Designed miniproteins, single chains, continued (2). Designs and how they scored, part 32

Each design is a single chain, and the fold is of that chain. pLDDT is the mean over its residues in the fold that is shown.

## One batch from the design tools (miniprotein)

Design m5151
Fold by ESMFold2-Fast:
Structure m5151 (fold): chain A 98 residues (1-98)
Amino acid sequence: MKIKDVTKENIKKALDEVMDRLSEEIARLEAEMKARGLPLFSPENRELWDRLVEAAATLIQLAVLKSALDSMSTEELINDLKRLVEKNPLLKDIKIEE
């Protein structure tokens, strides 16, 4: 994903797109755990739970940033988004143009 012409509208669109993707990933992981027919918290599901927790934590971070769209400057929003992208491998495909 690429953010061109850094505006709050373009930041919001980018956040919405990534959040939708993460929500779909969480839904897929839940479906896979259910399809296995094992107790949800079985050791065999540990990898799926680890991935779900990582995706959910990322989604929460993006939701917090999105909630701040009206209260933060565009520069502050972009700097926080860049910091999240640098630290989070689930966001590695986000490209911010400067």
Scores: mean pLDDT 79

Design m5152
Fold by ESMFold2-Fast:
Structure m5152 (fold): chain A 80 residues (1-80)
Amino acid sequence: MEKIKELKERIEKNPNDARAYLELAKVLAHQGKVDEAIEAFEKAIELDPNLKEAYRLLANIYHGLGQEEKADEYLKKAEE
């Protein structure tokens, strides 16, 4: 959990740090905090739409939730 605290502190100092949101989302996803991870990935994409990694990881999460249509949509965006 220490890494989440560090990442939240980075975001507090730099609220437009898309990479910090991406890293936060990855840690949250690894810990099974799915809803929080989705929000952090969406914020990372809003700040930097060219983060293909965020689209791929978000597609993986939606696939795991059984939301295949949404998973396919994000996977397509990651390829384009």
Scores: mean pLDDT 83

Design m5153
Fold by ESMFold2-Fast:
Structure m5153 (fold): chain A 85 residues (1-85)
Amino acid sequence: ALEKKDATTLWLQGQKALDAGDYETAARLFQAAVEIEPSADRLWGLAQALAKLGDNDKAIEYLEEAKKLDPSMGVSLDAQINEIR
């Protein structure tokens, strides 16, 4: 079974892939991290990668999910949703 620490490692690898412009790898790594331990930050990362790949509908879906997990991020996440739309 995957441990909580594996989610952090996958998240960090996903961030490096995103920074390198490897959006397909970033999306896969962020998806795996979210499946182990969902969080607003991880869902935001996944949504960013998906938006870069042109999957705007999925990106918006995950941003709305992130807002439900952390409503304090709502203003920032709403701004990103409006940018994608």
Scores: mean pLDDT 79

Design m5154
Fold by ESMFold2-Fast:
Structure m5154 (fold): chain A 93 residues (1-93)
Amino acid sequence: MASLSQSVEEMEAAIRAALDEALRYAEAGDTSKAAAALTAAALLYVAMRVSGLRPTRELVEALREAARRFAELGDEEGAEAARRLAERAEKDL
């Protein structure tokens, strides 16, 4: 890896992209594809942690925002998944 900061930025960008995709599916009413995209975000988070990288407060805030948006869209499973990932990321700060 070129630097730890660069690796964190790249991994968090990938996680945020997966969250944005999940939210687009939820907005379209496709909760199954939204769940798949959230699973991808969670797996990217696990890969980040296995690589020795710590999450940023910005990632925690993005996950909390995603949880609120899923709840507003009526995707309770998506909201809960995003909330659990946010809680885990906050503990790993």
Scores: mean pLDDT 85

Design m5155
Fold by ESMFold2-Fast:
Structure m5155 (fold): chain A 65 residues (1-65)
Amino acid sequence: ASQEEIDREVLRALGEIYLALGKLDAEKGDFQGAAESYRKAHELFEQAGDTEGAEEARKKADELA
């Protein structure tokens, strides 16, 4: 695998972590924390080229606004 591919996989994994944190924060009623985590997840998925992950994170962030 190329370094670029490895970097993309790392960004995707970070996006998944922030998406999970956002879901947890929302379940706890921390909507501000959830929104911040979903925004970071969206950015990371976009950088990773993961359009499905980016779309999910964006929709979750929009649902809190």
Scores: mean pLDDT 82

Design m5156
Fold by ESMFold2-Fast:
Structure m5156 (fold): chain A 68 residues (1-68)
Amino acid sequence: SAAEDLRRLAEELSKDPRLKVELIGDDTLVITSSGSVEYLIGLALRLIGDYPNLEVSIEGNTITVRPK
């Protein structure tokens, strides 16, 4: 399920010290990067490719992931 995907993704990404990861409820994952914009864009593109059932959006240094 999307909720299980988001929970596992939060656990995986929280291991990267460049990322602050917050899971809001069961349906919204917020990822804030202390790295470059290029790093953030690369991460977002990987998420779009790996999770076609999830909506990925970027604003500034933040990626928001939610179910479609």
Scores: mean pLDDT 83

Design m5157
Fold by ESMFold2-Fast:
Structure m5157 (fold): chain A 110 residues (1-110)
Amino acid sequence: MRISVTATGPLDAQGRPRTLTVDLTPAIEAMTPEQRELLVEIAEKFRSGELTPEELNELAAKYRDENPLLAKAFQMLAFAKRIEEATSQAELDAVLEAWERAVREGRPLP
């Protein structure tokens, strides 16, 4: 089963909704059954709005050495949550620029 989550930010300058869809499928294929169950639980809590970006980043740090793909999936969910929480296009653009810079430089995701 494919698992994805979508975050919707504020409207862009053209009045279109800004969305980020995080595909967790590649991470799931590298996981143990226990890790898959955890990711599903976390994805459901993300959809319900119960998770903070800080909690997702703490989970990413916990799994960084044990499962780098799972850690990256949690960082991607944290980023999606920051997009959802952005109150203006300027805040959304700052979040996107920080992500693009981290990806380009191979740095941990913000």
Scores: mean pLDDT 64

Design m5158
Fold by ESMFold2-Fast:
Structure m5158 (fold): chain A 69 residues (1-69)
Amino acid sequence: DVAREVGRALRLVAAIVDLELGAPLEEVKKLAVETAREAGDEEGAKRIEEAKTREELIEELRRTTKRIL
């Protein structure tokens, strides 16, 4: 369902904004992994989980958002 996928993509965009505003890396990562899995992007979820820095996590969130849309 396109509407549900747009909603999940918007959650990932919100996660990017939260990270840029200094949100805790591990908290954002947990929510983003769940969102990617709900969208059926297991590869994206794995890459998000493996991200070690804020910059890596933001990059993987941008990639996953583009795949979902």
Scores: mean pLDDT 82

Design m5159
Fold by ESMFold2-Fast:
Order: C-alpha cells, then structure tokens, then sequence
Structure m5159 (fold): chain A 65 residues (1-65)
C-alpha cells in the first residue's frame, strides 16, 4: 500500500516535469520511467480502488504527453 503510493507520487513528479523538458530524448526517457512506475504501482495497488483511480488519472496524463 505505502509502496504503491510512493510510486504514484514519483510518477506524478516525473509527469509534472515532462512538459518543461525541451530535449526530446530526455522527455522520452522520463515518459518511459513514469510508465514503468505506474505499471508497478498498478500491480501493488491491485486491491485498492482509491489508488487505482489515481493511477488511471496519471496514465491519462501520460497518454497526452
């Protein structure tokens, strides 16, 4: 539970920086890292609808970047 929340927070921080990253390679790497964090968080939060909702919101943000 706490581990999933930490991963969600980390992914959120990465997603917040992506729109400000001018370098495409750095942006792609941050996007990939955020994606992996959300994937792991989803696995850990499989029985937590509250965290699942947060993960889905961040996945939607990821899809826009």
Amino acid sequence: MEEAEKLIRRAEALLDTIPRVADQDAREQALEHARKLLEEARRLASNDPELQGRIEALERRLAEL
Scores: mean pLDDT 79

Design m5160
Fold by ESMFold2-Fast:
Structure m5160 (fold): chain A 58 residues (1-58)
Amino acid sequence: GPDAEKSLAKGKEMLKQGNGAAAATGFHEARKVAEAEGDKELAEEARKNLEKGLQAAS
């Protein structure tokens, strides 16, 4: 839904800015909302981006 999409977009924006920690937070929120809504595709995209955000934060 719109909330999961907004969280995903915010995470991608933070990742582009080099802020891996903020990106990981956004992707984690997107994944939780998408999983609750049964949006398997968005949840998987958020999961993959979360892994990248966590690696960038390390």
Scores: mean pLDDT 81

Design m5161
Fold by ESMFold2-Fast:
Order: C-alpha cells, then structure tokens, then sequence
Structure m5161 (fold): chain A 70 residues (1-70)
C-alpha cells in the first residue's frame, strides 16, 4: 500500500541523515518495489548511490525520476 511505501521513504531518509547510505538504499528500494513509478523514490536512490560513489546508478535513477515527473 502507499502508506508502506511512504514508511520506507521516511526510514530511508533517516538512514541517509545518519550517514548510513547502504541502509538508505535498502529502504528506498523497498519503497520502489511497492510503488515502482514513484519519482521521489527514484530521486532518493540516485542521491544515496551518489554518496556511495556509484555515479552510474545515480545518473540512471535521476534520469528515471525526471521521466516520471513528466
């Protein structure tokens, strides 16, 4: 449900603020499995992957977030 997707986005943001970027990715991926077309989840995955040094994955998720916003 959308409430479960939002819960995972919230937990992912908390992990990101704590510097736990791997946990942030796990939560944002769970949100995306529940809501595959959520542009916020794609954007947040891009931000978390960028912090992990994975620029290729970051660019892929940013591109998808932009596509889903239009």
Amino acid sequence: MEEEAQKHLEEGRKAYKNGDYEKAVEHFEKALKLDPNNPEAHYLLGVAYRKLGDEEKAREYYRKAIELRN
Scores: mean pLDDT 83

Design m5162
Fold by ESMFold2-Fast:
Structure m5162 (fold): chain A 70 residues (1-70)
Amino acid sequence: PKPTLTLVDANGGEFTLEQISDTQYRNLASGAIGTLSGDTLTVVSKGSGTVRYYKLSGDVATEVDSFVIP
């Protein structure tokens, strides 16, 4: 099986992400792609212009910041 991460959003919601490359993970529920750089996972929603940052600790990525691109 592929390696997985648990994503924890700002409200404590949990999602499973599956590794698709050395630096990319896919959210199994939404299909959104997260890109890993060091211990930071970045998810960009092109439709809404929202960027979310998650801090990776072990196999858990917890939301630490988000902003909407103007």
Scores: mean pLDDT 77

Design m5163
Fold by ESMFold2-Fast:
Structure m5163 (fold): chain A 65 residues (1-65)
Amino acid sequence: MKEERMKELKEKIERSLISQGFSKDDAKKAAELAAKIAEELVEKEGLSLGEATTKGVSKAIKELE
């Protein structure tokens, strides 16, 4: 399900960001935004989930600067 996939993606991104030194709060915000951007890139641009996730994380971090 799309909802379950988004939840799993958020958890994976959040865990990765915490490992890189982000606070739990910042990691959660970035993961939520990154997962949303990644899903939109998959649906609208036809990118692979992996490529969309990488671009989504990069964009989310930039937006939270």
Scores: mean pLDDT 78

Design m5165
Fold by ESMFold2-Fast:
Structure m5165 (fold): chain A 55 residues (1-55)
Amino acid sequence: LSEAEDLIAQAAVLEIKAILDSDADALALANAAVAAVAAGDLDTAATLLNSAAQL
C-alpha cells in the first residue's frame, strides 16, 4: 500500500471507532486527516491521526 492508502485506512478505522464511542472530537480529527491526504499533506495527516487515536 502507498503511504496515502495506509493513512486513509487508518482514518476509516478511527472514524468508525469515533462513531461507536460518540466521540465528535476524534471524528473531526479523522475527517481532517482524510482532507490532508487529499491535499497531499501526508505529514499533517499522520499528526491528525495520532491526535485522533489518543482521544
Scores: mean pLDDT 81

Design m5166
Fold by ESMFold2-Fast:
Structure m5166 (fold): chain A 69 residues (1-69)
Amino acid sequence: MEELYEKTRKLLEEAISLFEKAGDKEGVNRAKQLLKAAEQAFRDGDVERLELIYQEAENLLKEAKEKAK
């Protein structure tokens, strides 16, 4: 659980940084909302939700990398 949350947080923090670099304020807000959702899932012990958020975080990071290029 904790390891999954840490991985998810790290991906989302990277996505936020990349969206900020690209000037994509909507992307920054989406990543921040997803990070808040991950924090809540971790607090609630909701492993299934955290796994779904992790997959969304991976997709969002891919989008952020494309926009920052």
Scores: mean pLDDT 84

Design m5167
Fold by ESMFold2-Fast:
Structure m5167 (fold): chain A 84 residues (1-84)
Amino acid sequence: SATERMRALLAELGDIYRRFEELKKQGLKEEADRVIAKMDEAVRRAHELAQQGRYDEAIATLESAVAQGREEVDRLQKKAEELK
């Protein structure tokens, strides 16, 4: 169902949020906070779309947020390793 797919995507975003919290401890707080803010906006938008019955758009919003979040985690993890 759309609800199950959204729940799965929100769980993936939860994992990404945990990665950013760890990166904040490694001196990347400002960059991590900027990405977290964008992800928070995407989650709010997806929730609003779902409340309107626009589940396909809500899912697409979360899928985009997951993809961008993963890319940014990889980028910041490489930067963190270079700072060691």
Scores: mean pLDDT 88

Design m5168
Fold by ESMFold2-Fast:
Structure m5168 (fold): chain A 73 residues (1-73)
Amino acid sequence: SELEKKIEELKEKLAKDPNNASLWFDLGQVLFEAGKYEEAIEAYQKALALEPNSQAAPILEAKIAEAKKKIAE
């Protein structure tokens, strides 16, 4: 599937650059779209931990909350 291919491509990029917050954010987004909410939370949390003071931080926190709500349903 297209989502599985994107997940694989992002994981390959992260293998070369594991501390890239933008790649972790992108991985979280694709995992969220694939319905893999627990894995998406882990990716978003990794992005947030790498750049806690970034302008993306409130977006990451909102996405983590949204994914947690999906798991609770």
Scores: mean pLDDT 88

Design m5169
Fold by ESMFold2-Fast:
Structure m5169 (fold): chain A 60 residues (1-60)
Amino acid sequence: MKGLYRATAPLPKTSEDELGFREGDLLEVLEEVDENHVLARSLATGEEGIVPKSALERIE
């Protein structure tokens, strides 16, 4: 799942390991963590954290 993705919904940061983002934010997926989660970096802030795969849409 490495690549560039767009957030399809806003997600507030609720824990230290999570990444908070707004709908439409661009995220670079760095690594798959488990079946439902990835480690991603926000292109807007440079912050890294865990993101649910269901909140992401791949950009070609």
Scores: mean pLDDT 78

Design m5170
Fold by ESMFold2-Fast:
Formats: C-alpha cells, structure tokens, sequence
Structure m5170 (fold): chain A 107 residues (1-107)
C-alpha cells in the first residue's frame, strides 16, 4: 500500500503522544522516522535533534544520530553521514548497524 498514507497515520499518532508527554524522547525519534518515511528530511532532522536534546548519551540518542546519518547519506553527503554514524558509535560502541553504515559510506 502507499507508504505516504502509513507515514501520515504514524505522524498523527506520535504527535498525540508528544502532546501528552513532550519530554518523551522516543516519541520524538519515532516522529522523525515517520517524517523520513514521508521524504521530509528537514523535519526528520529537526525531530531527531529534539530526541537527542531530551535524552543525550542514551540509546535513543544513538539511534537518532544513526537516523541523521541516514538522512545525509540519502542526500549524498557521505562525510556528514559518517560523522553522525561515528557519534552514534561513541554513545553505543556495540552498534553493529552504525559500524556497517560507516563502512558502506566509505566505499
């Protein structure tokens, strides 16, 4: 089915979660992912930054940095992508996905 329709439903759901608890870093991360799925990379980055601000040095922040790296990779900015994957790895050194993405971006 249409990915845009699924993303819009998830955006509404996560916006309602954030309205109830604006300090829920995981909800901000999920909202960013929904905007990424919709192709709205500027909003995705904004919401990933909010998740990092609310929960620095956490698993949520590590995931948000990985997702910021994916945005820059999709935009062809491989140097910025690697920078954010490395930030994720600084927080979570066992993040196998971030290590894989760094190697992929270096090719």
Amino acid sequence: MLPKEAAEEKIKEYEEEIKKDPNNAEAWLKLGQAYYDRGDYEKALEYYDKAIELAPNSKVAALAYTEKGRVYYEQGDYEKAIEYYEKALEIDPRNVEAKRLIEEAKK
Scores: mean pLDDT 83

Design m5171
Fold by ESMFold2-Fast:
Structure m5171 (fold): chain A 138 residues (1-138)
Amino acid sequence: SQLDDAADRAREAAAKTPEAERVIQLIDNALNATKTAISLANTAAREALEKGEEVAEPLLKRAVRAADGAYDDLQRALDLAPSASPELGELAQLAAQQLQQQASLLRAVGEKTGSEILLEGAKKLDDQASRFQSLASS
């Protein structure tokens, strides 16, 4: 995937830094947490449509926490390896785009079903995507 390819480039850049092992671990943690956030948000949208909004709330809370953790890990990677900023920025940009895609899905399902839970979840994922976009600009 584009996200995996960006992570590979970020790891290659990190390998050239003094804190290589720590930065690579942070990249791996951020990638896994981002994938978890995307998967949980997608599942929440689908299950809300099939089973009702109440099943979506715990999944969305977990998705937002996973995205928050991924942001913190990428921010720490940038602090430890500023020379890898272009590659870490590309990874953050792609994470932001995928989180925005899930936010759009949640908003579409929320509007169709009248679900405040899904609409609030969409807003929180858009807020997380904006934070990732800020890292891409660093």
Scores: mean pLDDT 90

Design m5172
Fold by ESMFold2-Fast:
Structure m5172 (fold): chain A 61 residues (1-61)
Amino acid sequence: SREEILRLTTEAATAVDTDPEKAREYIKRIEEIARRSRGMDRGVAELAAAVLRTVLKRVEK
């Protein structure tokens, strides 16, 4: 659901600076939901995962 996507996105964003490993797990869950979703929900999940993945890669360096 979109609510679940937004919740996981918030949790991943909050964890990216303090717990990158936990953030990675939340991103994986968002990516899994995106694969099972359609339309706007899929678009939101894909965008959120892509942005968070990019931020996480930069923080991990």
Scores: mean pLDDT 80

Design m5173
Fold by ESMFold2-Fast:
Structure m5173 (fold): chain A 79 residues (1-79)
Amino acid sequence: SKEYDELIEGAKYLLENAETPEEKLRAYIMLGHAYYKRGEYDKAIEYFEKAREIARSLGNEELVEQLEKFIDEVKKKKA
């Protein structure tokens, strides 16, 4: 889908221009969701795992738990 291609390009642009961990976190979450919507589950998992590590480093335990649950859901769709 052109819509998801544009989302991926925009999220990659945000990631390349991110100056803070919070900006990188936002970009990785956007990439994870965009790849998930495209059915590219391996890439979605990769980006959500990168987002989880940043959330963990920021001490955002609630977001870490939310990302772990979403990663598990994506893994179940892949199986």
Scores: mean pLDDT 86

Design m5174
Fold by ESMFold2-Fast:
Structure m5174 (fold): chain A 56 residues (1-56)
Amino acid sequence: SMIDEAIEELKKLMDELGLSPEEREFYLAMARGDGVKARELRKKIIEKTLEELKKQ
């Protein structure tokens, strides 16, 4: 399907950009319409970012 092909292209792009495993899972969850999983992953990404900012 066109959706499956778009997801495979998204995976390639994420590999090229060197995204973290959590960021990759977030975008894949969004592409699949899994809003609950996407919210959980986004929370983890924000928490990591805030911890890094506190160390600066």
Scores: mean pLDDT 81

Design m5175
Fold by ESMFold2-Fast:
Structure m5175 (fold): chain A 58 residues (1-58)
Amino acid sequence: MEEEKKKALEELLEYGKKLGVSEELVREIFEAAMKESNGDIEKAKEIALKYLDYVAAA
């Protein structure tokens, strides 16, 4: 995994852990976000964070 993708995924995994979301689900969300963002890591991270809030926080 490229360093940028690795850093984004690590941040999302840490955030997901705080929300009680499984690592497997966080990884699936990030991969889906990468597909939606056409490979834009920053946009994918933003999409994944919004989705994590939606599925976990409330």
Scores: mean pLDDT 78

Design m5176
Fold by ESMFold2-Fast:
Structure m5176 (fold): chain A 61 residues (1-61)
Amino acid sequence: SMKEIGEELMEIARKGLEEGKSREEVIEEVKKYLEEKLPDMPEDVRELAARIIVQEAEKEL
């Protein structure tokens, strides 16, 4: 479901940031997951979504 995808994306972002990966590395990991789960999503939308998810994850650290 979309909720499950959102929860997995947030977990990927939090884990990456907690492990000390750069913001840009974590954005790329989130984008890769979005490409796998939502292949019909346009690249510009995927980029924006990944950046928003990482920004929200940063607020929880």
Scores: mean pLDDT 83

Design m5177
Fold by ESMFold2-Fast:
Structure m5177 (fold): chain A 94 residues (1-94)
Amino acid sequence: IEIEKLPEKTVKSKSATVTVTVKVEDPSAGIRIMAVIDGKEFPLVEKQAQSKEVTLTANITVDGPAKVTIKVYLYEPGKPPKLLGEAQRVVFVE
């Protein structure tokens, strides 16, 4: 399992798009992209892999200036979500 780690992105708007590529050994596995703001996790995207390499796009919207970390989780059938890693940090500024 491999995540394409993206550099920190600074955005002068209330919305940003993050694209994450994940390499998965089991194509039946699910992938979840989570936004982390002030230690709280919010789901952005859930998708079944269906292939050994999957590209997912997540849209993030905030109410004002914020620092958001993108975390990627793997689901295997009958197992709890496994944290794959941090894909990108997004800094929202005015």
Scores: mean pLDDT 79

Design m5178
Fold by ESMFold2-Fast:
Parts: C-alpha cells; structure tokens; sequence
Structure m5178 (fold): chain A 103 residues (1-103)
C-alpha cells in the first residue's frame, strides 16, 4: 500500500513539474504562480487517489498507481494553467486578442 501511494505521489509530482516547465519555458516568472495554483488541485486529486488505493489495495497495482499519479499531475497543471490564463485575459481588451495599440 505505501509503495503504491508513494509511486502515485512521485509520478504526479514529476508530471506536474514537467508540464509546468513546458508551459513556462519562455516565461519562467510564471512558474511559481502556476505551481501555487496547481498545488491545491494536485493535493485534492492525490487525496482521492490515496483513498482509492487504501480502500482497494488488491485492485490497484504499482503501475496503475503511477498512471493515476501522472494523470493527476497533468490535470492539476492544466487546470492551473486555464485559471492563470483567465486571470491574464481580463488585462487585455476583449475585442483584441493581442494589444498592439489601444484604440
């Protein structure tokens, strides 16, 4: 059980960091902000995974746990990125996707 939980946590964190790095490759200043938004989402998903593993130890292999972790890490990063994008969008005029010059 502990090995499965640890495998899920490690896979989730690796996938989260990989996805954050990909998203923030050209904008490293956003890395901490994105990670801060992703951490609570990741914790929620990991709590669900840990509970499922504890309740179903015979149904979840180490490989299944890793898969669950990877999905959780990726989903947390994507949800955080979508939230960050929404926070950045209100700073731009709705009529213009890019600000060349305010009308």
Amino acid sequence: MEEKIKAAEEAAREKLEETIADITFLRPELEERLRALAEPELEKLLEEIKKYIKENPDKVSVEDAKKMGEEAGFEAAVRAAARLARELTPELPEELPEVEAPA
Scores: mean pLDDT 77

Design m5179
Fold by ESMFold2-Fast:
Structure m5179 (fold): chain A 100 residues (1-100)
Amino acid sequence: MKKIVVVTDGDPEEARRAAEQVPGVEPIVLGNVRTQEEIDRAVAEAAQIGVAGMVVDRSNLDVARKALEIGVPVQVFDSVEEIPAAIRALLAGAPTPAEV
């Protein structure tokens, strides 16, 4: 199973259910990451546990940028329904979105 971090300001339970639609994925859902210290901690912990990557909503592009600085792959989603597609793109090695 591949560990994927999902960062969202939406409902974490809806995000978890969406991520679980992708076979072989173990989601780690993080909500309301607001301060630079919280961003730094979340990204450092993700790197330490060896996640396959992170998918973030557009409210959390600062998390995505920090993840890229330390070599963690990222993808972006706009709505909870797009989480499975973002995870599949991440696992397929799709390039990082230009907005990150």
Scores: mean pLDDT 81

Design m5180
Fold by ESMFold2-Fast:
Structure m5180 (fold): chain A 60 residues (1-60)
Amino acid sequence: SIEEQIEALKAERKRVEEIIKELREEVKKNPEDVKTQILLLMYEISLSSLDMVIELLEKK
């Protein structure tokens, strides 16, 4: 069902948020680590994409 899909996406969103939180702390500890900064940006883009998909599914 759409509701089960939304629940699964919200669970993945929560997982991505926790990863972003950990990566933000690592960037603060190592501000010269460009690889970690790129990884953080990639997860932030993923979070934005998940938010858009969830919003579209909730409108149906």
Scores: mean pLDDT 86

Design m5181
Fold by ESMFold2-Fast:
Structure m5181 (fold): chain A 69 residues (1-69)
Amino acid sequence: MKLSEEEAANLFTAAGLLITAADLAKQGYSTPEEAEQALKDARELADILEKNGYTEVAERIRKRIEEVE
């Protein structure tokens, strides 16, 4: 299965929202469990993007995850 550019952009946007949600959770706006789940979901999206050739996009997601952890 190969992602279209539109599908890849949608997954990148979704990962960004998940990372933002995790950052807010770590700041006390939500639970630690919600932060962990959001970061896990964002990592899975990065893996899907990398497997479909969107390596730079996947690395941007992973870098943002590291900044929140």
Scores: mean pLDDT 82

Design m5182
Fold by ESMFold2-Fast:
Structure m5182 (fold): chain A 64 residues (1-64)
Amino acid sequence: SQQDQQLIQDMSDKGSKVGGNAGRDVALRRGLPQDQIDQLTQTFSQKGSQAGQQNAQRQLDEQR
């Protein structure tokens, strides 16, 4: 449904932001150069997005 798609998108976006921030924080704490900070931020953002989508699907499945 439209509502289900909206939940998946919202959770994906939130996961991406949380993941990206976590990746950047890890890279900064380790004193990595900018290229590696950007790469780690991107990688964690993508993983966060995927986790958010999976969590949204799990919530929807629990309602069915």
Scores: mean pLDDT 85

Design m5183
Fold by ESMFold2-Fast:
Structure m5183 (fold): chain A 70 residues (1-70)
Amino acid sequence: SKKEKLIKLIGEILRKIGDILEIEQELKKLEKEGGPEEEIKKLKEELEKLEKELEELREELKKLEEEINK
């Protein structure tokens, strides 16, 4: 049960990291090309939201690992 939750949570974290990396790559491309400032701002806001969601998932992982290691 707890190990299954751990595996699922790790999977969610990995997917979120993938989403972040994709947006970081798009942001880097737009900044290098001197793309629209509005699109750059939008991607930065989306990246900040995803990074916050990733931090929340990492805190859930830490709590679950503490419960398993008790």
Scores: mean pLDDT 83

Design m5184
Fold by ESMFold2-Fast:
Structure m5184 (fold): chain A 78 residues (1-78)
Amino acid sequence: SAALLAASAAADIAQTREAIEEMRRIIENASELDKNKAVSTGVAAVIIAAGAVSLDPSAQPLLEEAMRLMRELEKALE
């Protein structure tokens, strides 16, 4: 049980970081921004980060970063 929870938390944190990097790449490549992909990536990042926080409160900074990137993405899509 404990080992499965630890593995799940680690996987969620890794997925959150990958999603954050994808959002950052979309924002940095604004001239080629796919709005649908950007929104999907942003939503996925926040959901994954929220899941990670529910398993490990130390993941809170990842959720804050995902939400920050979502706000930057919103600005880029204006």
Scores: mean pLDDT 73

Design m5185
Fold by ESMFold2-Fast:
Structure m5185 (fold): chain A 61 residues (1-61)
Amino acid sequence: EVIVTDENPFAPGKKAIVFVKDGKIVSTEILGPKASDEEALKRAEELRKAMMPDAKLVNKL
């Protein structure tokens, strides 16, 4: 799954895109502090298509 969230332990106050495979976090991209919800979702969908096309996009913003 690809999760878009504003709740992340690495950079409080920033949005993150979390890549989950087989229940494990395999990668995390921390977005800039000015990234909008729409920009975060667009980035997550582009990365999902490129890296994990069979994964679901989960919005937790």
Scores: mean pLDDT 77

Design m5186
Fold by ESMFold2-Fast:
Structure m5186 (fold): chain A 78 residues (1-78)
Amino acid sequence: MDAELLREMARTLEDYLAGKISEEEAGERLERLYSQLSDEARRRVAAVVAEAAARASSEEEALRVVAERLRELAEELE
């Protein structure tokens, strides 16, 4: 279910930002979760990431915004 995968992706980003997991572990988890998403969900995630990267002042801010947007997208897809 895309909504559950998106929540796990958001949690992975939140855990990384909180210092609970390494960048390498976060990247590996996100890649596995992303590959399991539907084509539509992947397209929406790519758009969220691109928009956050373009508007954020730092990588940390971009990742925080992506985590928030992924949770919103998960709620939309339920």
Scores: mean pLDDT 84

Design m5187
Fold by ESMFold2-Fast:
Structure m5187 (fold): chain A 62 residues (1-62)
Amino acid sequence: MDEQMDQFHEAVAEFKEALYEDKSVSEEEKKKMEEEIAKAAEEGLEKGAEKAKEYTKKIKEK
């Protein structure tokens, strides 16, 4: 019903999968990234999805 919500959930799922594969990310860093994604999502689901994608890229690229 809201395509942006589906995109946001997919971006967050990819982010969580990247965290699961990268054991070098600390628990504190994980919480900080999730909080930043949540804050962006409160301003807009599209912004939240973009933030999640940015963190996913950084985790994979390092």
Scores: mean pLDDT 77

